Designed miniproteins, single chains, continued (2). Designs and how they scored, part 41

Each design is a single chain, and the fold is of that chain. pLDDT is the mean over its residues in the fold that is shown.

## One batch from the design tools (miniprotein)

Design m5504
Fold by ESMFold2-Fast:
Structure m5504 (fold): chain A 90 residues (1-90)
Amino acid sequence: MEADRRVAELREKAKGRINELKEKAKTMSVEEINQLATDFLNELAKEARRIAREVARQFSVETARRVMDELGKIINEAIKEAGKIIEYKK
């Protein structure tokens, strides 16, 4: 299913960006890391919303809700990990 592939791709993108954030946190200021994390999380949320809308258009709202639950888990994990990186930098 196309939606499942896009959810998996978003999960891998989130992991990659979190690893990038961890590496950059070693040399960047708290303010710079905060801005980078905010930009990343905003882009992740936009992609998740786009996936959910496309699934709703091709399938049922019920299917879109299930996909949104999985996307929400990806976003929540990214928020937690970014928060830990910023907290350790302080």
Scores: mean pLDDT 79

Design m5505
Fold by ESMFold2-Fast:
Structure m5505 (fold): chain A 58 residues (1-58)
Amino acid sequence: SMEDAERAARAARELALASGADEERAKQIGVEAYNRALEAGTGEGAQRAAVEAALRGS
């Protein structure tokens, strides 16, 4: 779960940077994805949804 949350945070940060976000925004998006992934629980679908929600909602 924690390991999956770290992976989600990294993926969200990398996607944010690739989409033109600055380093500070990408860091905030990564933190949001981490928190959402922890709350969503275990499962690749839940983890993926957390990443997407953080990117779209931030």
Scores: mean pLDDT 73

Design m5506
Fold by ESMFold2-Fast:
Structure m5506 (fold): chain A 116 residues (1-116)
Amino acid sequence: AVVLTESGGGTFAEGSSVTLSSKVSGLDFSSYDLSWYMQRPGEAPEFVARVYADGSTLYNPRYAGRFTISVDYSKQTSYLNMNNLRVEDTAVYYSVATAADGTSFWGEGVEVTVVA
């Protein structure tokens, strides 16, 4: 079975930094695109960032510069480093692995709460 195990959530002060991680098992990590999405209460999931299988990156312009995605291929783990947190960053964050054929596997999500 494919499993994405997310960690690093919690409650954080405005202006602080946090790194979320997702350890992936049950797939060949190098053949998948690895993404992070955020979902605010009552909203659809919003794309944050992606590392393509070729190692190139794509960012949602709303988060570019504040958030950085990285991958440790030896550990099969993706990271979302979130800097200068804002109250509006309060959301459930999902890691997603997507195959070349478009098949996607979603993690269960990790909660991040940012307080003023």
Scores: mean pLDDT 89

Design m5507
Fold by ESMFold2-Fast:
Formats: structure tokens, C-alpha cells, sequence
Structure m5507 (fold): chain A 100 residues (1-100)
């Protein structure tokens, strides 16, 4: 279903952002983080082509919330574990919103 595709897409975005965070925390390499963010944006863009306008908006809101959460965790100098926990909580919230 379109709802399942949107949920799977948001989960994949979360996974990619977590991969980028892990690489950044291990190496300090912002380019690796930026590559994963770019990959996440492409995944969202591809999924949007198959979704209704309403689901596109909800998926975009979830994607933006995940990116914002990641950037805030970096700005606050959160631990990797705390940053991952915050991303998991945000992803859960927006996946529930997609089911409505």
C-alpha cells in the first residue's frame, strides 16, 4: 500500500541518518554524513513519485523532522546513543502519523 511504502521510506531514512551519524562520530568526517543525507533525500524523492499528495506532505514532514533532530543533536553535542534514541522516537511518532 502507499501508506506502507511511506512508512518503509521513513524507516530507511532513519537508518541512513543513523549510518551517517555513526560515521561522523567515528571519523569526524562531515562528507560521509552529507553523503548519507543526500542518499536519504533521494530515497524520499523516489518514494514521493508513487504517493498521493497527502502522503507526500506527511512523508516530507517526517523527513524534515528527522533531519532537524539529527542537526540539533549534533549542535547540542549529544552522545551517539542519545542522538540515535531521539531519531528512533521521532521516527516512531511520524510513522504513527502516516497510519492516520
Amino acid sequence: SEVELAIETLERVKELLIEGLRLYYETGDESALNEKLKEAAEVVKEAMKKLSEELQKKLEDGFMALVHTMLESLANKDSLEEAIKKLEEVAKKYKEELRK
Scores: mean pLDDT 89

Design m5508
Fold by ESMFold2-Fast:
Structure m5508 (fold): chain A 90 residues (1-90)
Amino acid sequence: DREAELVRTLNRIRERPTREDLERLLRRIRELKEKGKKGDEDALIEASALASSVLVIAGKLEVFEPTPDRTLLKVTEELIRKVEELRESL
């Protein structure tokens, strides 16, 4: 069950983040983003939500205010970069 594994991974990140767990989540987020680029808007929303959840749980999320020039894709890419930065800091 991918949902149960995802919840377990997020709980581990809350307690002690590891490069392996973040890399696994980044692969899933990137997969969803690529589906979003091909027209699956629900996949793009899921990618953004998942990346945000990782950053919130790791205590790294700043308040993000949507602006008219930021598409959901650009927001998702910014969130992915922040998760990559977190992974590299470990």
Scores: mean pLDDT 75

Design m5509
Fold by ESMFold2-Fast:
Structure m5509 (fold): chain A 70 residues (1-70)
Amino acid sequence: MKEAILLEAEGSLHVMAGTIARKMGDLEEAIRHYRLALEYFKKAAEAGLPTAKENIEAVEERIEELEEEL
């Protein structure tokens, strides 16, 4: 679980960075960070953290929304 917790933490940091980029109007940078967050959450889920599934869904929705704004 230690590895899964660290992967979730990295994912959360990228969600924060993506949200900041979005507020600054940098949609491409926001998408880049959300995609990185998605990768970390998928790794956390694979490492046995079931709560990561909810985070995956939320980030995928954010990416789709921003790609439509581009």
Scores: mean pLDDT 82

Design m5510
Fold by ESMFold2-Fast:
Structure m5510 (fold): chain A 58 residues (1-58)
Amino acid sequence: EERLKKLIEQIEKFAKSLLDLGYPVEKIKEVIRTAFRLAGLSDEEAEKLADEIVEKIL
């Protein structure tokens, strides 16, 4: 749980940086989904978290 919280925080910070650099939202969402999947989360959970992070940073 602690590791997952830290991962979410780091990915959210990274996503905000990409948004500030002018990357399109669709690309940012794909990067977030891939990062969570590589971290061992299911495709469904990765997509849910990617959607939540994108909504928070917009």
Scores: mean pLDDT 81

Design m5511
Fold by ESMFold2-Fast:
Structure m5511 (fold): chain A 82 residues (1-82)
Amino acid sequence: MMETLANMYLEAAKAVEEALKDSPLSPQIVDALRKAAEAYKAGDPEKSTQYLFEALRIAAKLSQEDQQKVMDAMRDAALKAG
């Protein structure tokens, strides 16, 4: 169960990296999502949630078009993981 959620965060990070490869904010969002996965895998859900909030806060700085790309990529990643 814990491995599945950590894998979902890693797949989300890959999806964002592919969708936003031209965005200077992409590496920061990807890094935060990977740290969220690592914290969750280490048994620290509070720290994982903090990194997830950091990723969302950075994503809020994206253009409306890039935010839509992130949403589409995240939806595709969730469908592949389920």
Scores: mean pLDDT 76

Design m5512
Fold by ESMFold2-Fast:
Structure m5512 (fold): chain A 112 residues (1-112)
Amino acid sequence: MEAEKLLEEGEELFKKGDYEEAEKLYEEALKLAEEDHPVRARALLNLGLIYAAKGELEKARELLEEALRLLRERLGPDHPEVAEVLRKLGEVYKLQGKEEEAKKLYEEAEKI
C-alpha cells in the first residue's frame, strides 16, 4: 500500500539522518493509514524519535504513548516491538527529568 511505501522511504531517510524528509514521509503515511493499519504504530514510533531529537519532548511522549497503545492492541503486551517502544518512552521520560517513571518503563521492557 502507499502508506507502507512512505513508511519504508521514511525509515531509509531516518537511517541516513535525513530527519526533516523522514518526518514529512511519516506524517504522510499517518494521513493515509487507517486507524488499525500496521504501519501506523511504526510511523508514530519513528516520528516520536524525531521529535525527541529536536527536543520536543512532550510531543515525542504523546507520539510514543500512542505507538505503544497500538502495538499492545495489535501484537499483545509481551511482543519485542512493545519492549522497544517502552525503552524509547523511558529515554524521553528521563530527558524530561521523570526518572522514576523512566525506571518503571525500563523495568516493564526488561520483563518482555
Scores: mean pLDDT 82

Design m5513
Fold by ESMFold2-Fast:
Structure m5513 (fold): chain A 107 residues (1-107)
Amino acid sequence: MMSEAQRVRLEVQMLEGAIALLGTHVRLFPDVDLDKVKARALELVERLQQQVKEAQRLGLISPEQAEELLGRLREIQAAIGAAQTNAQMLAQLDALGDVARELVRIL
């Protein structure tokens, strides 16, 4: 169990890093292709959803904790789809990073 917990924790920490790098890219490049940013952000949401499900499967988090985190990820996913500006995308990337950090704290 500890080795599996360490793997899930590492995967989530790597996702947190990827989210931070995407946010930096959006901040540095005002003419960034927003559709490509959305596609990458949605991939990161899907990967984080898989890590939440894996953590629940391994008994590392409760079903209630998993439901709360998955609910927040669904809201972020919808907001990413609706985003029309870099500022709106940055707000959702910050929210996504908060979910990743909270999952790492629980693990």
Scores: mean pLDDT 89

Design m5514
Fold by ESMFold2-Fast:
Structure m5514 (fold): chain A 92 residues (1-92)
Amino acid sequence: SEEEKKEAEKLILEAEITLGMALIALGVAKLFNPDNPLLAEAEELIEEAERLIREAKEALKEGKYKEAIELAKEAIEKAEEALRAALEALRA
């Protein structure tokens, strides 16, 4: 439906914004605490979020709106976990 398409587009955008924040936090954390083991965890979660965003965009392009919504929600979760890990690494 058009409503599901709009929801998918909004969730993909939210995932991209959250991923961008995680990337900035990771970059800063690497400068201050380069040996923190949470940096590796944050990098892995960022890579997972990037993959999920790509898959969500492909599903959206194919008209698979429910799949795009589910993938985008998972991408947001991974990006939020990445941001949290990066911020914890920065605070250490």
Scores: mean pLDDT 92

Design m5515
Fold by ESMFold2-Fast:
Structure m5515 (fold): chain A 53 residues (1-53)
Amino acid sequence: SPQAQTAYWAGNRAFAAGDYDAAVVAYREALALDPNFAEARDNLAAALAQQAA
């Protein structure tokens, strides 16, 4: 959906800025709107790994 894509782009912008907390929130929103959004799932895993570091 366009809303899922918008949340995904917000997540990518936050990730690029090093704001992994905001990236996680945005990617979770994208997956809530589109559970089959593979790119959001993969990027969520990456953002969570960065939070744990």
Scores: mean pLDDT 87

Design m5516
Fold by ESMFold2-Fast:
Structure m5516 (fold): chain A 73 residues (1-73)
Amino acid sequence: MEEELKEKVRQLLVDAGVPQSEADRIAEEVVKIAKESKNDLEAATQVARLLAEHGVPPETAARVAKLVMDALS
């Protein structure tokens, strides 16, 4: 569910040191990408790019991308 995905993404970002308000906003964008993407690979690619643009560590970005793929499968 979208709400569950948003919360899991937000928590991972906060645990990685992203401020809570910024993590919430990024999590909303991740959910939007997941909803609008045509397939799991496209969603994962766009999410990884978004997180890199916000300076999220590669390890955390990979975990978020996996959550998105799992939610869409």
Scores: mean pLDDT 80

Design m5517
Fold by ESMFold2-Fast:
Structure m5517 (fold): chain A 59 residues (1-59)
Amino acid sequence: MGILDEHNATKEDVEAVVKGENEHEYQIIFKDGRVETFKLPEGMTAEQGVEFFKKALEA
């Protein structure tokens, strides 16, 4: 299941996708104030992960 499905959330519940504290992490900020942190594969930057997730939300 997708991360949004686990939280009974849709892409409309997402406020922002931002770079995490570590180079290989990104964070999803929900409109209700929840923040979830995800680790990226080796060789992918947090900025690349943010772009990837934003495109997935647009689809």
Scores: mean pLDDT 65

Design m5518
Fold by ESMFold2-Fast:
Structure m5518 (fold): chain A 65 residues (1-65)
Amino acid sequence: SEKEKKIKEMVKELQKATGAEIEVEIKDGKVIITVKNADVGTVLQAIGLAVEAALLGLEGEVRIE
């Protein structure tokens, strides 16, 4: 879907900007963003992506590993 493409593009841009290991999974209207071995700033950016997903009508979740 167009919403899924937009979220995946945003995650790729965050990966480029931060160099962090970030995974995204989109299923049944839910977006799960997993941030691995990342600083607080990167986690806050991932939370921002989850908020953007919510504005697109998806359920956003952030996981920290």
Scores: mean pLDDT 82

Design m5519
Fold by ESMFold2-Fast:
Parts: C-alpha cells; sequence; structure tokens
Structure m5519 (fold): chain A 97 residues (1-97)
C-alpha cells in the first residue's frame, strides 16, 4: 500500500539510495495522490540532489493536501532561502511554528 511504499522510501533514503527512494515515493503517490507525507519526502530527496525548484513544487503540494504540515512549511522555507527568496522563506518559517 502507499504507506508501506513511503516507509520503504524512507529506509532507502537513510541508506543513501536516493534514486530508489524517489521510485518508492512516486509509487506511493500513484497509489494515493493525497498522501501529503510522500510528497514532502520526495521533496526532501530532490532537495538533497540539488533539484531545488522540483523540491519546491512537491513541498507546495504537501501543504495544499495538509495545510497544518509544519515540517513541509519548514522544508519549503529552507529551499526558498537557498534560492535567495529570503522574504518569502520567512513567511513559510512562521507557518512552521
Amino acid sequence: NAEELNEEGIKLHSEGKLDEAIEKYEKAIKLDPNYAKAYNNLGNVLALQGKLEEALEYYKKAIKLDPNYKEAYKNLGEVLDKLGKKEEAKKYYEKAK
């Protein structure tokens, strides 16, 4: 199921197997397109690979699905900061509190 695929992705990410983790998160999203955690986790792996614009899109999807997802707001803020969008980043950091 989607939760099991997400958990497999988390394990692969912890092992540094980033591309394999992405495949698991993508499969989780395909089974449950409303699974906010899988979008956030996919964003995390993409950000580690330096794919900051793609990571930004997935974090935005996660917060649309779960508007109280504090971790996704924090991650979104961090990516915006890395992209030099400091004022926008501050707004998302405030939502993460």
Scores: mean pLDDT 89

Design m5520
Fold by ESMFold2-Fast:
Structure m5520 (fold): chain A 66 residues (1-66)
Amino acid sequence: ILSTIISSISNAIITTFQRNGITYGILYNASQNTTTVINLETGQLIAQLSSTAQAEQQFGITLPSL
């Protein structure tokens, strides 16, 4: 899992992770303070969460504090 702080400036993928052979991307939108999880293989929205902490707990990942 790779996290980047520069994603706070743009609505970009800040980290990726794999679960059950599927690759997921995490997007952080600083203006809305929202965290979005997408399936990178299908492009589908999996979850839109109101906090980074919830994404960390749900997917077992670490995100930058912004």
Scores: mean pLDDT 62

Design m5521
Fold by ESMFold2-Fast:
Structure m5521 (fold): chain A 62 residues (1-62)
Amino acid sequence: MRIPSREELAAFVLARLEQGASREEIVEALVREFGLAEATARAAVHEFSRLYEEDPEAVRAL
């Protein structure tokens, strides 16, 4: 599957975080939906969950 854009990854992670999904659930969803390598999915979830915790407005603006 095509590697999604940074904006698509951010929107996907943000939506799941707002739904109360765990980081592991979001990693699995990224691997399943976008075909990302697990390491890439974990890096994306770590980055965007950190941004969401510290500045939700910045993540929503992506």
Scores: mean pLDDT 75

Design m5522
Fold by ESMFold2-Fast:
Structure m5522 (fold): chain A 74 residues (1-74)
Amino acid sequence: MSLQEQSLEELRKLLEEARKRHADDPELQAKVDEALRLLDKVEAGEASEEEIRELERIFKEVFQALSRADHAAA
């Protein structure tokens, strides 16, 4: 999904849920923290195009991680 197809509030909730579900995964926690920092800049209207692209990249990785956790049984 592209960033423009989702509200910033909905994306924030997804990141918070990922943090909660994977509290013991330091790599995912670090990615979620970075995404939340970038999301705050986007909400403030201070994000650059590069920061928006980085946020989209992290969201894509988080979405894939959550999808694998939900559908772990092949």
Scores: mean pLDDT 72

Design m5523
Fold by ESMFold2-Fast:
Structure m5523 (fold): chain A 70 residues (1-70)
Amino acid sequence: MVPKERLEAEVEASLYVMAGYIARKQGDLEEAIKYYEKAAEIAGSVEGLEAEAEAAKKAAEEAKKELEKK
């Protein structure tokens, strides 16, 4: 395994999750969804980050539900 690549992915995914959370709180739902989707993609591409990928996917889904509200 290449631990440095996994660590980089973990940090990057965490940053996107934080960016998505901030965007979502500010009402920038489309931007929040993009950040969460990027986090899920990064975490999902690396073995060992399944929990992070799942959390990011759930956050994106919740943001999409908020965007669906008129």
Scores: mean pLDDT 79

Design m5524
Fold by ESMFold2-Fast:
Structure m5524 (fold): chain A 85 residues (1-85)
Amino acid sequence: SAADEEALRLMREAAEYAKTGTQEGIQQAIDLMSEALTLLEDPAMRAVAVEGFLKAAQYIKKGDYEGAAKALEETVERLEALAAA
């Protein structure tokens, strides 16, 4: 759906902010991921997004911003693959 495509766009943007490793970038990534979750209509995509978001949050709590960015990037890749199927 158009909503699922918009959610993927927001998640790709979130991954780029997470890569910055700054507090402002990480907060922006969290906000974008939260917005994307409200737009996802496909239950399978939503489940993958929630899993990836929780994994990224665990890395952020540890101060591992590179790990958080990688988790978000891998989540986006998984969601893009699902959208293409």
Scores: mean pLDDT 82

Design m5525
Fold by ESMFold2-Fast:
Structure m5525 (fold): chain A 70 residues (1-70)
Amino acid sequence: DLELEIEVGVAMVAAASVIASLKNQELSEEEKKAVERLKELLEKLGTEKDKEKLLEAIEEVKKLVKEISS
């Protein structure tokens, strides 16, 4: 599924970019938890083979990226 592979790649880049942008900043406890969850999701997106679980991980990345950006 090429579209799924593209969505996974986009989500991985988004998660990695947000993590990198916050690397040298003093974070709140809520922000720290969100960054740690993004790191877990980034690993899951690289290793998970189940389509349903990949779609769930992609959606969670989108939610966390939006939450951190708010």
Scores: mean pLDDT 81

Design m5526
Fold by ESMFold2-Fast:
Structure m5526 (fold): chain A 88 residues (1-88)
Amino acid sequence: SPQQQQGQQIIQDTQNNINRMIDDANLSDDDRNQIMDVADNQMGFMQQTMDRLIQNQVPSSQMTQIINDQSQSSIDNIQDTINIIRGR
């Protein structure tokens, strides 16, 4: 559905943004692996949330808001983790 495609696009854009943030941070391999595991878990949770919202026939406007809110929270959490690792 167009609604499902929109939700998937938000998830994909979020993943791409997080990947760029991690790459730009120039972390050690160990730190990069740790933060990538956190990011993977967050992306999996976002996908599960979207699937649940679609299954429960949640209105598209509400679904989009929930997924956008989760996207922003994930981006903020990854940025905070990078800042902690880098001592910023």
Scores: mean pLDDT 86

Design m5527
Fold by ESMFold2-Fast:
Structure m5527 (fold): chain A 94 residues (1-94)
Amino acid sequence: ELDATIAAAIDLLKDIQEMVKKYSKNKETAEKIVKALQEAIDALQARDFETARKHLNEASRLASKADVSPEVKRELTIKLTAAHLIIVGAELLA
């Protein structure tokens, strides 16, 4: 179900935003990641998968600079990778 797949991607991106807000010690980097994730969410809601992937790639790049523990960095990387795969799946269903 395309709508269910998009909803799952959005929920995962929101979870990543909350993790970044909670665990990042560098507020400027956290705000940039949260903004990129929000732009990806907005694009998914508009069914603009190309723009969503662009913003998700930016969030992943910024996450490498996040001042978080190695364990949180690993979890962020896993979740960002999962979100990317879900978005690719949604694009194939569209």
Scores: mean pLDDT 86

Design m5528
Fold by ESMFold2-Fast:
Structure m5528 (fold): chain A 60 residues (1-60)
Amino acid sequence: SKVEELRKKAEETYQKAIDALKQGNREEARKLFAEHDKLVREYNRVRGKEIKERIKKLEE
């Protein structure tokens, strides 16, 4: 599932951001947090589309 793939990527990216922050690499952590935010927004977009399509099928 596209939704599951995006969720997994978001979790992995967040963990990498935390690891970078622990290493004192604030620039890398900032980039990873930005990538995580992008993945979360894409996840919410895809999830919302799936919900909308499911509702449409119930109305038909």
Scores: mean pLDDT 81

Design m5529
Fold by ESMFold2-Fast:
Structure m5529 (fold): chain A 77 residues (1-77)
Amino acid sequence: DEALRLLAQRLEEAAELALSTLSPEEQEKVLAKIEELEKRADTLSFQEIRDELFKVSGNEGIALLLASYLQAKREVE
């Protein structure tokens, strides 16, 4: 679906921008959590992914954006 691919691409750009606002140490923690969540993707709901990302980012907007990006990426792949 072209619409899902475009959404995933825009969410990826927004996620990269959001991550760039974090310190290098915070970025490393968030990226490590994303890798962990991708390995557990079949066991986790959208809300659980969002909650885990909030725990490492401390920012609800970043958590929602990254969770949305991961969901869109799974739908495309």
Scores: mean pLDDT 78

Design m5530
Fold by ESMFold2-Fast:
Structure m5530 (fold): chain A 97 residues (1-97)
Amino acid sequence: MDERIAEFYGISLEDVKEIREFMREVRADLEKIDELAKTNPEESLKAMDELRKRVEERFKELIEKYKDNPKAVELIKKMYEDVLRSIDAMKEYLEKK
């Protein structure tokens, strides 16, 4: 599957694998932050801000790397924008608690 994504979108196989791994790490961090919010809401909000910055930095690096490939840019934007929306929604939820 990763080989097909790399070929169709013109993203290196290594970058496709790194994106998948990064997405897994983000998901694990979101689960940890949700658990942290039950005992320490202020620290959970700080962790959300740190996670958001990390996602934004990774997103900017990949967009810059693939800027001359519209297909790659579109896929990378979609993946990271979906993650950023999830982070922003969770942060809003935690702030209203």
Scores: mean pLDDT 80

Design m5531
Fold by ESMFold2-Fast:
Structure m5531 (fold): chain A 58 residues (1-58)
Amino acid sequence: SLEEELQRVGREAVAAHKAGDLEKAAEGFRRVAELYERLGRPELARPVREFAESLLAK
């Protein structure tokens, strides 16, 4: 289900961020935001997407 995928991807994104893997964390949080949008939670998707964008350093 989308909720199970959100739980898994969310855990992976948080773990990557805590490990300092900002690229992997950003990818994970972008996927979390997309899943929130698909679950009808755009208010939760927006801050997560903005956070992911803040982690992208290039």
Scores: mean pLDDT 82

Design m5532
Fold by ESMFold2-Fast:
Structure m5532 (fold): chain A 102 residues (1-102)
Amino acid sequence: MEEARELYERVLRAAQKAIEAAKNGDFEKAIEYVREMLDEVARLASLLGDPERAQEYVRRAFELAEKAIEAMKNGDVEKAIQYIKELERLAREVAEDALASA
């Protein structure tokens, strides 16, 4: 699926920008990019033919995004980056599942 690849690439770009913003102490921008990652993962999950599986992926993505945002609010840049990378890994899992569903 070309759409799944494009959405996954958007998550990767948002992840890179979120990490760069967090390292620079721009937590407002980092949070915006994490929310962008969450939106793109939700769009990836919507390509699945199974709404229950899609909802579980979105729930997991939301949990990781929330943890990243809380880490940034606490000034824990290393924890925030770890959760952003976990969200990126989840996006890969969702993209692979979407491609397998085609």
Scores: mean pLDDT 85

Design m5533
Fold by ESMFold2-Fast:
Structure m5533 (fold): chain A 71 residues (1-71)
Amino acid sequence: SARELAEEAARLANEAERTGDLELAKEAAKLGLEAVRLAEGEDLPLAIGAALKAIGVAFELGLKRGERVEV
């Protein structure tokens, strides 16, 4: 379900933040965005929150590892 995808995205984002795993953060962002795509009603705020957190973690890790050089 959208809710389960959002919860998984949040879990993976927290793990990526803890471990510094950029690829895991990207996967969390993909799951969060899929949760937003599927979410309806009360699940939508949860899905948006999970997606934004995962995207934020991915951007922070990407910048730290030289994302600005790849622009």
Scores: mean pLDDT 78

Design m5534
Fold by ESMFold2-Fast:
Formats: C-alpha cells, structure tokens, sequence
Structure m5534 (fold): chain A 87 residues (1-87)
C-alpha cells in the first residue's frame, strides 16, 4: 500500500540522515590523525558518501531493496573509519 511504502521510505530516510551525521562527525576527526591514517579514513568516508548518495537516489526511485543494501554498505565503511580513528 502507499502508506506502507511511505513508512518504509521514512524509516530508510532516517537511517540515511544518521549516516550523514556520522560521516560529518568522523570527517572532523580526520584532521587530528597522522597523514597516512587520515588517507585510509578518507577512503572509507568517500566510499560511505558514495553509498549514501546512491541510497538517496534509490529511495527517490522507490527502490527500497537497493537503498537498504547501500545503507548497509555505508554503515560498514563508517564502522571501518571509526575503528581506524580509535587505533
């Protein structure tokens, strides 16, 4: 139903927003890191941003399966960035 599609879109949009906030927070930490580590973290942040942008496009097209996949992939890249920062 339209109501179920809109609720799913809203749930996925909330997840995308949370990923954007996380990515911004991690980007602020990059400037504090040694150059080689900063480069590794930036690669993961770039991959995450690409996946987030793809998820937004998928949501706009009503492709919730692709949106969920890209959100999950973005979360993995942000997790790897966070681990590198914590080292």
Amino acid sequence: SEKEKERERQRLAVRVTALYIDAIGLELEVDKLPPEKAEQVRKHLDEAREKIDGAVEALDNGDFETARKLIDEAEKHLDEARKLIAE
Scores: mean pLDDT 89

Design m5535
Fold by ESMFold2-Fast:
Structure m5535 (fold): chain A 62 residues (1-62)
Amino acid sequence: AKEEALKALEEATKRLEEAAARANELAATHDQRDPEALAREVEATMEVIKAAVEKLAAERAV
């Protein structure tokens, strides 16, 4: 139902915001040490963001 889809959208949006906050924290802490380590952490965070987006798409398919 529409209400269930909206709730799932809110949850996915919250996860996306949490992933973005995590990426900012990793950038702030790892940027000072090793660019390669930062790149790996960014890639991991992007996977979390991608999963949240896929969850949103799956909810629309239901």
Scores: mean pLDDT 67

Design m5536
Fold by ESMFold2-Fast:
Structure m5536 (fold): chain A 66 residues (1-66)
Amino acid sequence: SEVDALLEQLAASSAPTLDVSLSGVPRTYRVPRAAAEAILLRLAPQEDILAVYPELRDLVEGLLRL
């Protein structure tokens, strides 16, 4: 899955922060790696929650584009 592929990429990287671009927002957010991993592991599998909260979905999709 995209989440699993990204988690493997993060495990292979020593970067302490990730630059995330969100759809519809003209700026990049710098996210701590530990926070990105927690979001992907805990929030990305929660499709029901992401369907109700579009801001959380945008963040997850932004992380998956890294």
Scores: mean pLDDT 66

Design m5537
Fold by ESMFold2-Fast:
Structure m5537 (fold): chain A 70 residues (1-70)
Amino acid sequence: DELTKEGEKLFAEGKLEEAKKKYEEALKRDPENTRARENLAKVLRAMGKEEEALEVEIDLALERMKRAIS
């Protein structure tokens, strides 16, 4: 979660590529980190990578749907 927090700080500073790398590192450590995945989608959109952001958001939505029906 520290990597996600570092990414959020970098994103707030406008360092989009560095923030993206921190979120990707967080997801490598914990693939189920929904906060890192959600923030990765946000940074991808800020970078103009809407298709990549959509893919991340779809994966997150599918996980949320599975939890809602349990």
Scores: mean pLDDT 79

Design m5538
Fold by ESMFold2-Fast:
Structure m5538 (fold): chain A 88 residues (1-88)
Amino acid sequence: VELPEEIRELAEEATRLIEEAAEAAEAGDLEKAIELLERAKELARRLAELARREAERTGDEALRRVAEAAEAAVEELERKIEELKKKK
């Protein structure tokens, strides 16, 4: 099952931001970590929207699963952002 390039690019960028946020948090830079996670959350939200629209248009179950996974990732990122904000 092939993912559209746009969906793959969004997933790669979001993953990179999450990794950079983890490095920033380990270094004690909570403000930078929060900023990076907020950016990752916006990309995950965009990924969920695009995957959901494509799944509805094509009937592709793999795209529907990607949309569900991206929506779950948005919720997890929101929780992590709140936790980090409480530590500041």
Scores: mean pLDDT 81

Design m5539
Fold by ESMFold2-Fast:
Structure m5539 (fold): chain A 68 residues (1-68)
Amino acid sequence: GLEKAIKELEKEIEKDPKNAEAWAKLGAILFSLGKIEEAIEYFEKAIEYATGELKEEAEKWLEHLKSL
């Protein structure tokens, strides 16, 4: 289920807190659950550690979420 995906992504972040991809995936899951404020925080973390294309994608996500 979705809960298992969240738990595995949380474990990946625990092992590597700079895993921008895991932060972005958690942000997307939180958005799908309607947790907009939490999704914003997770995408901000993704941007902090991301480079190149992933950073641009995470920044676009953040703009979308902040625009509601």
Scores: mean pLDDT 83

